Designed miniproteins, single chains, continued (5). Designs and how they scored, part 92

Each design is a single chain, and the fold is of that chain. pLDDT is the mean over its residues in the fold that is shown.

## One batch from the design tools (miniprotein)

Design m19396
Fold by ESMFold2-Fast:
Structure m19396 (fold): chain A 65 residues (1-65)
Amino acid sequence: SAREALLAAVQEALERLRRESRDPEAVRHVIEGMEALAAGDLDAARRHVREALRLAGFPLPPELA
């Protein structure tokens, strides 16, 4: 489903950002995205993950664009 694809894309992006990004602003958005995901707020998680990817210079998956 579209929801499952979005959740998978958010989780994969968070995993990549945790491994590869050391930008403090991107890290802040990773933490906020993880908190939103834990709270079940997928829309907020997506917004934070998109911003973290942008700040880190990583490409946006179509599911997150």
Scores: mean pLDDT 83

Design m19397
Fold by ESMFold2-Fast:
Structure m19397 (fold): chain A 80 residues (1-80)
Amino acid sequence: SLIEEVKEALKALKEEVREMEEAGVDPREIAELLDQGLRVYEGLLERLKKENAPEEAIKAVEEAIKEIRELIEEARKKAE
């Protein structure tokens, strides 16, 4: 289902961020990667709203967007 795909994609993104942190990647580059991911989820949210998708699907994408924004803020704090 779309909800499960969103959850799995978010989990994969978090694992990618963890791998990058362990590899010593610059937090600024991690933030840029997350910004790219955020754009993808924002585009998905717009499509779901346009297609009058179930509220549960819309909420799942909105929660993913919130989580990604939190990860971006943390990465930016580490980049200071």
Scores: mean pLDDT 84

Design m19398
Fold by ESMFold2-Fast:
Structure m19398 (fold): chain A 59 residues (1-59)
Amino acid sequence: MNTVERVIQHDAGLTPAQLEEVRRLALAGRFDEAIELLQERGGLSEEQARSAVEALVAS
């Protein structure tokens, strides 16, 4: 991937309410749905979405 500019615009596609919904799904153990929501709404890759979900459930 040659898009260095993607690093500058992290999480720009998600509203705070959508991010909270992702967090609720992750805390409920519904990781696949949280990952899918981040990919579809946030435009994240699968690996980026997994990392974000892991960060949301880690204290």
Scores: mean pLDDT 68

Design m19399
Fold by ESMFold2-Fast:
Structure m19399 (fold): chain A 60 residues (1-60)
Amino acid sequence: SKEELVEKLEEAIRDGDEKKATEIVKELAPLLSEEELDILIDVLESKGLFEAAEELRKLK
């Protein structure tokens, strides 16, 4: 579910697991609105997860 993916993403971000975060954001992206995608991209960039943020931009 969307909620479970969000929880897993928060854990991956806390752990600094960029590979896992990138995998989760690809699954999460189709479930998010355009506004939610923009917010998530900003959050990922603020945490230094630039690869995950870039993958989300490609899916917009």
Scores: mean pLDDT 81

Design m19400
Fold by ESMFold2-Fast:
Structure m19400 (fold): chain A 61 residues (1-61)
Amino acid sequence: MTPEEEARLDAIVDGILKTAEALNLSEEEIRRMADLAAKTLGLTPEQRERLVERVLERYKA
């Protein structure tokens, strides 16, 4: 992944987590948001898996 792609994924992760905190979303709802964001943004399967992984990893931390 390029540095630009990594930075973009990090920004998306931060946005999802901030929304999850504001709305008290469950892990399942957060995962669905990540999947929807990946589809809407036209991310590759690899980028989609990485996005979901990072969101769930940071949510559990």
Scores: mean pLDDT 78

Design m19401
Fold by ESMFold2-Fast:
Structure m19401 (fold): chain A 58 residues (1-58)
Amino acid sequence: DEETARRLRAAREAIEELEARGLSPLEAVQLVGETLREHWGSPPEEVERALRELAERS
């Protein structure tokens, strides 16, 4: 549904941004996966924020 689609889109964008910043695909997937796991019960807006912050810190 829409919420799942938003989370998956945010995750994909974060992976792409981390790779663009020099992380390997495996490292990017691991970091995004960890962030999604920590915020799995959170609204999509909070997940999007957490993933954006992750990408910005790297």
Scores: mean pLDDT 78

Design m19402
Fold by ESMFold2-Fast:
Structure m19402 (fold): chain A 87 residues (1-87)
Amino acid sequence: MKTVVVDVDLSEATLAQLRAMARVAKEKGYNIVARGVSDRAAEGLYVAALEEGVKVESITLAPAPRKVRSPEDARKVMEEAIKEAEK
């Protein structure tokens, strides 16, 4: 299975935003590698990934350029990360 790296600050992400990201990853057949997340957001991402049947390969706390703003923005972030992975 393919992996996608998500380079956004998820520290303030809602469960709905994290579910939107996990759903896009599931639809495209990707496992998730996340960077720039807080412990709270990491927990939420694991919960969302379990619900959607997606594997979180790793989470690294690192600086990220911007935060996710909405579930729609979260979906776009994941789709853009997947497009980069498909190059």
Scores: mean pLDDT 75

Design m19403
Fold by ESMFold2-Fast:
Structure m19403 (fold): chain A 104 residues (1-104)
Amino acid sequence: NLDEIKEFIEKLRKDGTPENIALAKLLEGLVKRGEIEIAKQLIEFYKRAIKAGLSRDDLNRLVSLFLRILLGHISLDEALETFRKEGNEKGAELLEEQYKKVNK
């Protein structure tokens, strides 16, 4: 599955938006560290958030927060509280659903 991650990184770089370039760099860093499962989970979450019709700002924030959860830097509850206080209930729902899939 490393080849699929590399292919996704190339697509993000070719799109050329600042948000997609930032995500490509994050994924490259995870691959370099051997954190392939975390990279796959971020890609899956990104695709789900796009399919759900989230704005680019919400998408970038969700991916960043999900990465911090996967790395153990913040709790799911802390991230959900942040989004709900900001009125981003759809973002909170998507984050909670993705976390449940990862932590079976």
Scores: mean pLDDT 77

Design m19405
Fold by ESMFold2-Fast:
Structure m19405 (fold): chain A 62 residues (1-62)
Amino acid sequence: AEELAKKMAEEARELTLKYGPEKANELLAEKYGEELAKLSEDEATYVSAKIAEAMNEAVSLF
């Protein structure tokens, strides 16, 4: 979960800076949707929080 959260948060930041938050969410769901579905509720919450932090940080640069 931690490695996945870190990897997804990093990609979320890059994608948000390049394509905006809506397109970034779409691309992340397409690439990682199945992996996220396999996580426990606690792990999914942790990963989602890290993605949201990265995206909010990226959006704040606009």
Scores: mean pLDDT 77

Design m19406
Fold by ESMFold2-Fast:
Structure m19406 (fold): chain A 115 residues (1-115)
Amino acid sequence: SMKERFEKLRNEISRLIEEAVGALEAGDYERLVETMLRILDKVIEAVKTLPPEEAEFLVRSVIKALRWILEKLKERGIEVPDEVIEALRQLAETLRSKGLDEVADEVEKLIEEMK
């Protein structure tokens, strides 16, 4: 069911966010980048496959988590790889293709804050 798909994706994304936070705290920036890319891949698939309201909920949760991680990286003087910025641009395009323009604007704002 769509509810089971939403719950599964929500749980997978939550586990990946916990892994990303753990990598950040350990100073394992290679693992952090790889995990952020996995989070972005999962949320792009959620946008493509879930109803708009459920997709928006997951995207907003991810934006909040990534904003916190990116603020910590800036505090530490660590540059965000272009691959993460490119994945965020892909997310914004996918959101706009589904008519989720307001949340796409929030993703684009996050990209600007990373420059």
Scores: mean pLDDT 88

Design m19407
Fold by ESMFold2-Fast:
Structure m19407 (fold): chain A 53 residues (1-53)
Amino acid sequence: MELEKKLEELARKLAELFGYDPDKVIEAMREQAKEEGPEKVIERAEKLLKSMS
């Protein structure tokens, strides 16, 4: 599966859950992915969503 699609999907879920602009959350997560790599950012986002479920 393409990591970019997963990142966008998680960003949209986080934005909806917290009432943020999804485009802004996607932009922020893409910037983190440039620094840390997309797998690390995805893992962090998934852990955050699981802790709130």
Scores: mean pLDDT 79

Design m19408
Fold by ESMFold2-Fast:
Structure m19408 (fold): chain A 79 residues (1-79)
Amino acid sequence: KVEEFRKKADEAIQAFENGDYEKARELAKELGRIASKLPKEYTPLLVGAVLRLIGVGLDKGKVDEAAEIARTMIREAEK
């Protein structure tokens, strides 16, 4: 499950870097769902994925898109 999170996080970042924001949003929802099933000790994985998205958003001038995708991931993780 941790490995699944890591793989999907890499896929989401790659989709975002490629400008495929819809795919990145779908992957962010899946990441949030995976995170919601992980013990609290794995919260750093979710935080890391959020920070990576924001970092790419800053680099690409797409901070609003990165923030929206990050919020989607966090919202799903809190369910």
Scores: mean pLDDT 81

Design m19409
Fold by ESMFold2-Fast:
Structure m19409 (fold): chain A 61 residues (1-61)
Amino acid sequence: MEADREELRRAARELLEEAKKSEDKKKQLALLIAAALLAGTAGDEELLKEVKEGLKKLDEE
């Protein structure tokens, strides 16, 4: 079964939004890593860039 690119993109956005709402750094990191994998698989370069910026900001704290 082929994954729908739109489904992967929606899942990645959902994980990114959950990461933004979380106060737990470990949970934020896990959610952002999962979002990056899904966004990369979907080929959504803009979403992948947004997730990578989130990871960078988390690392700066």
Scores: mean pLDDT 78

Design m19410
Fold by ESMFold2-Fast:
Structure m19410 (fold): chain A 79 residues (1-79)
Amino acid sequence: KKEEIRKKAETYKEQGDRAEAAGQYDLSAEYYSVAGTLYEAIGDKEKAVEYYNRAADFYEKSGQTAKAEAFRKKAEELK
């Protein structure tokens, strides 16, 4: 079960990477936020923090400051 969820998280991370390469920062942030949520669900706090911070960075680049702040807080709470 955890392995299947981790594989989904990796797929969303890869979609985030592609969106980033295409300059689609909003879409990249959404994919990284889903990856972070999936890593959190399986108890992988280190990767959840990593992808929540990555999502926050791209939400900030896309002008979505409130979402960026929310995901940075999620990352801080998991540390």
Scores: mean pLDDT 86

Design m19411
Fold by ESMFold2-Fast:
Structure m19411 (fold): chain A 94 residues (1-94)
Amino acid sequence: SEKVEKAIKFLEEVRKDLEELAKQLSGTDRKIAEIVVEDVKNFIELLKKWAEEGRDPDEILELALNFLRSVYLVAEKLDPELAEKIKKRIEELK
């Protein structure tokens, strides 16, 4: 599914953006960003596995959208520019 592939690509971009953001943060905010990076990495691997196993693309997409919404809430507190980027990615996947 092109939408699932696009969702995985957007999650990979968000992971890289969060890794770069973490380098610019300190203290608790840096630790939050580092935790979310690991969560995003783990979720990307799950989505790839589910797609390879022939899981319903619409179900995979909905799970990816819900995960991006969760990442958006964290990003909104850490970096409004990254949050806006994530929000645009969510709208593109609908």
Scores: mean pLDDT 88

Design m19412
Fold by ESMFold2-Fast:
Structure m19412 (fold): chain A 57 residues (1-57)
Amino acid sequence: KLEEAKRLFEEGKYEEAIKVLEQLPPDDPEAQFLLGRVYLKLGKEDEARKYFEQALA
């Protein structure tokens, strides 16, 4: 769940965090916001912006 994804993100396991987050409901703003943070860490600004916009809208 979301807590596991947060733990993986804090440990720098970005690909594993993405896999967990993708299993969560697409309408979860907190999961979308965390996906944005993960993609920023990977240098994927376009993906990050998409998820941040979805989290805020």
Scores: mean pLDDT 79

Design m19413
Fold by ESMFold2-Fast:
Structure m19413 (fold): chain A 74 residues (1-74)
Amino acid sequence: GMAELQKARKELLEAGVEEGVLRIKLGVLNLALKREDTEELRKEKEEVEKELKEKEEEVKRLEEELAKLEKEYG
């Protein structure tokens, strides 16, 4: 029913917020690297880029699931 659609919307919203936070972190790290190019900052950037890629894939999956549910209940 509509409960599944609401759950899917909430999960997509939460994943989208997490993606946004990772994009902000990446932006901050890019600015930090422009000021001081250190191995520590480069490693943090690589970690954030990996997490962002994984989160982008999760968001795409959730968007596809929501689209299927909207076809069933909309």
Scores: mean pLDDT 84

Design m19414
Fold by ESMFold2-Fast:
Structure m19414 (fold): chain A 64 residues (1-64)
Amino acid sequence: MEEARRALQEAVRALSEAARLGINDPEVMAELQRLEERLRAAGPEDVETFREVREEALRVLERL
């Protein structure tokens, strides 16, 4: 599904950017690691989980 592929790509991109900016904060890095684990546990078409991970990663990014 094209939607799932796009949602996954956006989630990965948000996680990567948050990790880049939050690298010096161990609490932020632990939170991002949990989000990545959730993303990896998700099914290939779990668009809702991909969007949730992206939104949480963006919230982390905004509070950095």
Scores: mean pLDDT 80

Design m19415
Fold by ESMFold2-Fast:
Structure m19415 (fold): chain A 76 residues (1-76)
Amino acid sequence: SSMEKEKEKLLEEFGKVMRESSKRLEEGVKTGNLKEVTREVLERLQELRDKAKKDPELYEQVQKAVESAREALEAL
């Protein structure tokens, strides 16, 4: 179904965002740009969450990542 294909694409995008975010956060620590990088990660996760609003399970998973990124940003 169209919903299944959209879910697969969003899951792939979520996985990519998490992998790329991990690498960028490591670079942010080294370059002193951690707060800015964390803000960009948060924004990207929020966009992905909004795309997932029709899939409650995926929405919840992405929302947990959004909350973790928000807490990390507030700690910086």
Scores: mean pLDDT 83

Design m19416
Fold by ESMFold2-Fast:
Structure m19416 (fold): chain A 86 residues (1-86)
Amino acid sequence: MTVVLTIRNASATLITGYALKAIGLELDGYEVEVEIEGDTLTITIKNADEAVVEEFKALGERLAKEGAKVTITEEGDTLRIEAEFP
């Protein structure tokens, strides 16, 4: 499964934290792509297993608790989590 996490209007601290998490997943052998454009961070994980899928769903819940509007969409083999801060 492919997991795509997009965080919009993100602080530099939040971008740094999630980028470091993405590097950790790449070191664990996942196929990870990270894109940073201004205040938008996109993390794409290819070949995500159930553990990574559940972890990223939990991250979506955490981002919502931190004030983001979170939308989770499943289409075919892709889980998309979109978080937007005010």
Scores: mean pLDDT 86

Design m19417
Fold by ESMFold2-Fast:
Structure m19417 (fold): chain A 62 residues (1-62)
Amino acid sequence: AADALIKAGLNELLKGNYDAAIALLTQAIALNPANATAYNNLATAYKKKGNADAAAAFAAKA
């Protein structure tokens, strides 16, 4: 389940739908809080939105 949400989040990220990507990746973390891939992709999504503080915080959790 978490892997499917990560793949969906990555697809939205590649399309430039950063809010949708954040929502899907946040759900993936809710299912598996130890998933470094979901944290790394959340960091990328926030960086693309211009939120450097959130990006750094999520990157540190990866």
Scores: mean pLDDT 81

Design m19418
Fold by ESMFold2-Fast:
Structure m19418 (fold): chain A 60 residues (1-60)
Amino acid sequence: GSLEERLRALELIKENGADPRAFAEAFVRGLSPEEKQRLIERARELFGDDVAAALEEAAK
């Protein structure tokens, strides 16, 4: 999926009260370093630093 699809998926997870950390590897898979940075920053805005850190770890 595109970066935009994954950004929308984060918003839907937030709206439904789910935890994106369970899907962290799937969210970062196949993204460029620049796209990973955008996704992690959006996760920080929506969920805070703990969730952003989990996505950063999965992105390594």
Scores: mean pLDDT 83

Design m19419
Fold by ESMFold2-Fast:
Structure m19419 (fold): chain A 107 residues (1-107)
Amino acid sequence: DEEEIEKILEELAKEQVRLYKENSEEVEEEMNQRLEEAGLTDVRILSDAALEKKVVTGIRPFSEEERELWLQVVADLSRERLLEIAEKRGVSKEHIEAILERLDKAA
């Protein structure tokens, strides 16, 4: 059911945002580790506000290539976190697979 999957995605997205706000330092550390592994060793994400503004004080602006790489790291981490929340909430494997298919099409 397409509507059921959309409702689950909306609920998971809201929960992900809530958990990010409660654990922003842990999420930022994990995201910064992923950026370093992806070759962006001279950039850091410091806060949700900085992420939304795409402007981080003390960090140089991204090149187009670095921006695409950063967006991919954010998408991959967001996907992993969303799956962790889905599993903790007892979302069925069938619904998780449907969610993954939609995320892959959106990327």
Scores: mean pLDDT 63

Design m19420
Fold by ESMFold2-Fast:
Structure m19420 (fold): chain A 87 residues (1-87)
Amino acid sequence: APGAVLKSQAAARLKIFKEELRKRAKEVYGLSEEEVEEILAHLEKEMDAEAAANPNATYLQFWEAFVKADGKAVELLDKKVAAKKAA
């Protein structure tokens, strides 16, 4: 299908981002596996929603969607870290 190379590159970058987020969430913030999986599930849900809304998205549009989804995932991470510190 058209754009297969861009999809592959986007998937590889997203995988690297998830690995880094998982590592930092555990090692730096002390989050549990369950808390990390909730954050990753939220990121995947936002990305899937964007892909469904615009299946013909350009590379730039896809990247903008990724940055937005990443921002929401970071907000969720910050909220969970704050809640854990307040407990």
Scores: mean pLDDT 66

Design m19421
Fold by ESMFold2-Fast:
Structure m19421 (fold): chain A 85 residues (1-85)
Amino acid sequence: MEEADKLYEEAKKAKEEGNYFRAGIYYSQAGDVYQKANDYEKAAEFYELAAEYFRKHYEKTGNPVYQKAAEEFRKKAEDYRKKAE
């Protein structure tokens, strides 16, 4: 899927630059693309990555907004994993 591939490449670039916030955004958008395609397994995988990178950004900044974002994406990933089963 071309859109998701571009978002994944942008996320990898942001991650390599240490920009965890941008990485989280791009991974979440890739998850949205797969969710719209009813690929719930890949949607869950990318939402889990988004949660991981928002958590890393929270650890870097101490801002609880990013802890909340990480928790929300973790729950979203869990819900889509259940749908994929």
Scores: mean pLDDT 86

Design m19422
Fold by ESMFold2-Fast:
Formats: structure tokens, sequence, C-alpha cells
Structure m19422 (fold): chain A 57 residues (1-57)
């Protein structure tokens, strides 16, 4: 399977993408898209936190 570092890089990429989606939704004035993008960001942050915990152990 993938190393913890490879999984962290993937999670970081997902966070960056979600932040980009938030900016785009704000530019478009699309509150529904903004809500979805924020939910994606929270999911990605949760994943990153889980992986970070595994690295600290």
Amino acid sequence: GASLRQQLLKAIGEIIRAIGDIFQAELDGDEEALKKAKEELEEAKKRLDELDEQLKQ
C-alpha cells in the first residue's frame, strides 16, 4: 500500500483543490457551491488529521 507520506501528499492536494473551489464559488456568488466546497475542505482536513495522528504514533 501507499506510504503515510504519500497519503499525506494526496490529502494536502485535496485541501488545495477544495480551497480553490471555495474561491471560485465566492467569485461566482454561488452559495450552494460554496457550501459544497466547504464540506469538501472539512472532509479533506479530517483525513489529514487522521494521517497526521498515525505519523505521530
Scores: mean pLDDT 82

Design m19423
Fold by ESMFold2-Fast:
Structure m19423 (fold): chain A 65 residues (1-65)
Amino acid sequence: GAMREAARAQARARLEALAAVFKEKHPDAEVTIEEVDDETFVLTVKADGKTYVLTVRVEDFLLAA
């Protein structure tokens, strides 16, 4: 439905904005966004020999409505 499509778009946009901030502050960082399924996005940041993983659920953006 339209609300879920909007929530998916918001979840992706939030991760892309966060990825841009990481890239701006750490230009040598490897940043990837992966859509695991219709409900889940994963942001992976590799910087200074460390790997950070952030999982975002589309449903978390629906609960704010």
Scores: mean pLDDT 77

Design m19424
Fold by ESMFold2-Fast:
Order: structure tokens, then sequence, then C-alpha cells
Structure m19424 (fold): chain A 60 residues (1-60)
């Protein structure tokens, strides 16, 4: 991941932690370079599961 993509994923993770809506999380993931399918899938997960997956992506 580029530093810019990592920063956007961190923003998405923080938004999930803050209780952002599914639509807000989806928009942030699309900005981070996720496909529409991946963004919809991740935004639809329970918050702690979505955070765990994003933490793995950020750590890569």
Amino acid sequence: LSPEQRAKLQEARDAIAAGASREEVKALLLEAGYSEEAANFLAGLPRHHAQQLLDRDIAS
C-alpha cells in the first residue's frame, strides 16, 4: 500500500470506530481504492470485523 492509500484506510477505520454510517464508510473505502463490491462487503460487516480487516490491510 502507498502512504496515501494507508492514510485513507486509517481514515475509514477511524470513521467505523466513530460509528459512521454504512454509506460514509463505503465512500471512504472507494476513495482508498477499494472496488465497489469490496467496499459494500466491508461496510456491511459488523464494526469490529470491518476494523479487524482494515487493520490487516493497513499493516500490509
Scores: mean pLDDT 77

Design m19425
Fold by ESMFold2-Fast:
Structure m19425 (fold): chain A 94 residues (1-94)
Amino acid sequence: SANQTRQIIRSTRQTIPSMSPDQMIQSLRQTRDQLRQIGMNSTDDSFRTIIDDMVDVYDSIIQEGQRNPQQAQASAIRFLNDSIQFIDNYIAQA
């Protein structure tokens, strides 16, 4: 559900600033895997598309984090903030 997705992303965002680069990558991988499961279990095609797009961005940030951990942290925080706003808007329209 959109509310469950929002909670997962908010939890991840809250912990990232206190993490080492390796912990951040592990946390992002866990969040990605949870989002993938939510998408697979959804019957709403529009919501599944949104989750699939978000998973793709998570994969890009994880890949960047392996090459440039400091820059990846800033990118991850920005992406998570944008994702929360996007989901909040999606919920408000429903």
Scores: mean pLDDT 77

Design m19426
Fold by ESMFold2-Fast:
Structure m19426 (fold): chain A 77 residues (1-77)
Amino acid sequence: MLEKLEEIVKAALSRPEKLEEVAKELIEAGKYLMKQGDYELAKKLFEAAVEAARKAGMSEEVIKEAEKLREEAEKKL
């Protein structure tokens, strides 16, 4: 499961036209995993969301939200 997720994230980051959509989807998936107690996987998704948001040129507000969620997941570990 983790290997397939890393491959999906890598493929998503390779699609510039989809980066904004991917960043939003990764944030929502990470929030869902936070509710399920899967903090390690949530942290990885938020890290990928920060990367995608920066590459897509999204606002500092969105990037900071993803970074805060990553730190929150890390604190739960």
Scores: mean pLDDT 76

Design m19428
Fold by ESMFold2-Fast:
Structure m19428 (fold): chain A 101 residues (1-101)
Amino acid sequence: MEKVIEELRKKIKELKEELKEHLSPEKYTAAMLRAIGAGLDAERLAREAGLDEKEIELAHLAAEYITLAVILGKESEEELLKELEPKLSPKVLEIIREVLE
């Protein structure tokens, strides 16, 4: 769990840096707000589902990561979900799928 959280934090940081190079300031701000919104929605659903604090954080980071990666356009949402499936609990994965709809 801790390793997955740290991996997602690193990937999110790298995606934010890459997006800042490729997007206008306005588009970058919109992308950040969209990713933050997805993370907060995932956090809310995870908390409502009674998940622990680490799984709540993992849901937030996974939703933010997928949102930013899709905006960058290198990978599809389904490819990213398949990558994360073995790293996430089934309940966290269900929450991420709901947030991304």
Scores: mean pLDDT 85

Design m19429
Fold by ESMFold2-Fast:
Structure m19429 (fold): chain A 70 residues (1-70)
Amino acid sequence: MEEEEQRALEEGRKRFENMSEAVKAEAEGGVEVIRAAAEGLGLSEEERRRLAEEAQERADRRAEEARRRE
């Protein structure tokens, strides 16, 4: 039910928040953080991979746009 889904989502978010600082300290990008959050949400392997790829592409585009500015 939605209530159970909300509980799983909240637990995933808390794990993601707790790991965010540690992952930033050791990771070079957000891909692993997004992947871990997706696993916490109980998404399929295909959806996890897709979200990680989309997150990386968005990060790359933002970095390129920022480089164009300054």
Scores: mean pLDDT 59

Design m19430
Fold by ESMFold2-Fast:
Structure m19430 (fold): chain A 67 residues (1-67)
Amino acid sequence: VPSLEEGLRKVIEAIKKAIEAGVPKEVLEKLLEDGRKVLEQFRADPSTSEEVLKLVEENIKLLEEAL
């Protein structure tokens, strides 16, 4: 079973590919909104690892830089 960290790394790679493929701005904005909600949920959970938080923040940064 892939770890949460491995799952997040795959999401980051998928977002990079979507940006390279020229996905519409509206789709990127939706992904950014969803990513921010996920980050808030993980920050509220004291069991969340620093690596998980870092990966979610990296995902958000990639989307913000693409917009």
Scores: mean pLDDT 80

Design m19431
Fold by ESMFold2-Fast:
Structure m19431 (fold): chain A 57 residues (1-57)
Amino acid sequence: SALAVDLLVREAGLSREQAERVVAMVRAGATPAEIARALGLSVATARRMKEAVEKLG
């Protein structure tokens, strides 16, 4: 999860707090639409972030 947080901060431009929230949501089984709504992002961006978090473990 630490690697996923760092990736989201560097690549998606999220704050560390926002990145930790995304990682927690992905681990809880949140959909891209749920992540997008929580962070005010597009579904496409949320889907890419979810895939990146899942790839890193």
Scores: mean pLDDT 82

Design m19432
Fold by ESMFold2-Fast:
Structure m19432 (fold): chain A 62 residues (1-62)
Amino acid sequence: SELLEEANKLAREAVKLIEEGRLEEGMKLFEEAGRLAEQATGSPTPRELALKEAEELIKKQK
């Protein structure tokens, strides 16, 4: 779908920005990509799933 392709473009651009040390800009684009992917698929984005899993791991950490 067009939304999913746009989400992939934004995600790739976000990765490039993060690798360049432009973390704030990269994270902002990554969040936008996540929103578009969620709209296209109706599912949580990989980022949201990873964050949820990380929160659970932190709760188990002693």
Scores: mean pLDDT 69

Design m19433
Fold by ESMFold2-Fast:
Structure m19433 (fold): chain A 62 residues (1-62)
Amino acid sequence: GKYLAKVTKDFVAKTPEELSLKKGDIVEIKEIVSADKVLAKNLKTGEEGIVPSSVLELLSVE
């Protein structure tokens, strides 16, 4: 199944590997990179990158 999360606050990418997100965006968690970071895909834009897990609220697994 897919892991879906809601972005709880805006995040601005500081490195090329990171993904900028807007509050209210829905992302798919593709990989857990570390305790505090995930590889996520923004379902609105189709873009992928590393984001802090602290800005995400887990919604569901399919």
Scores: mean pLDDT 82

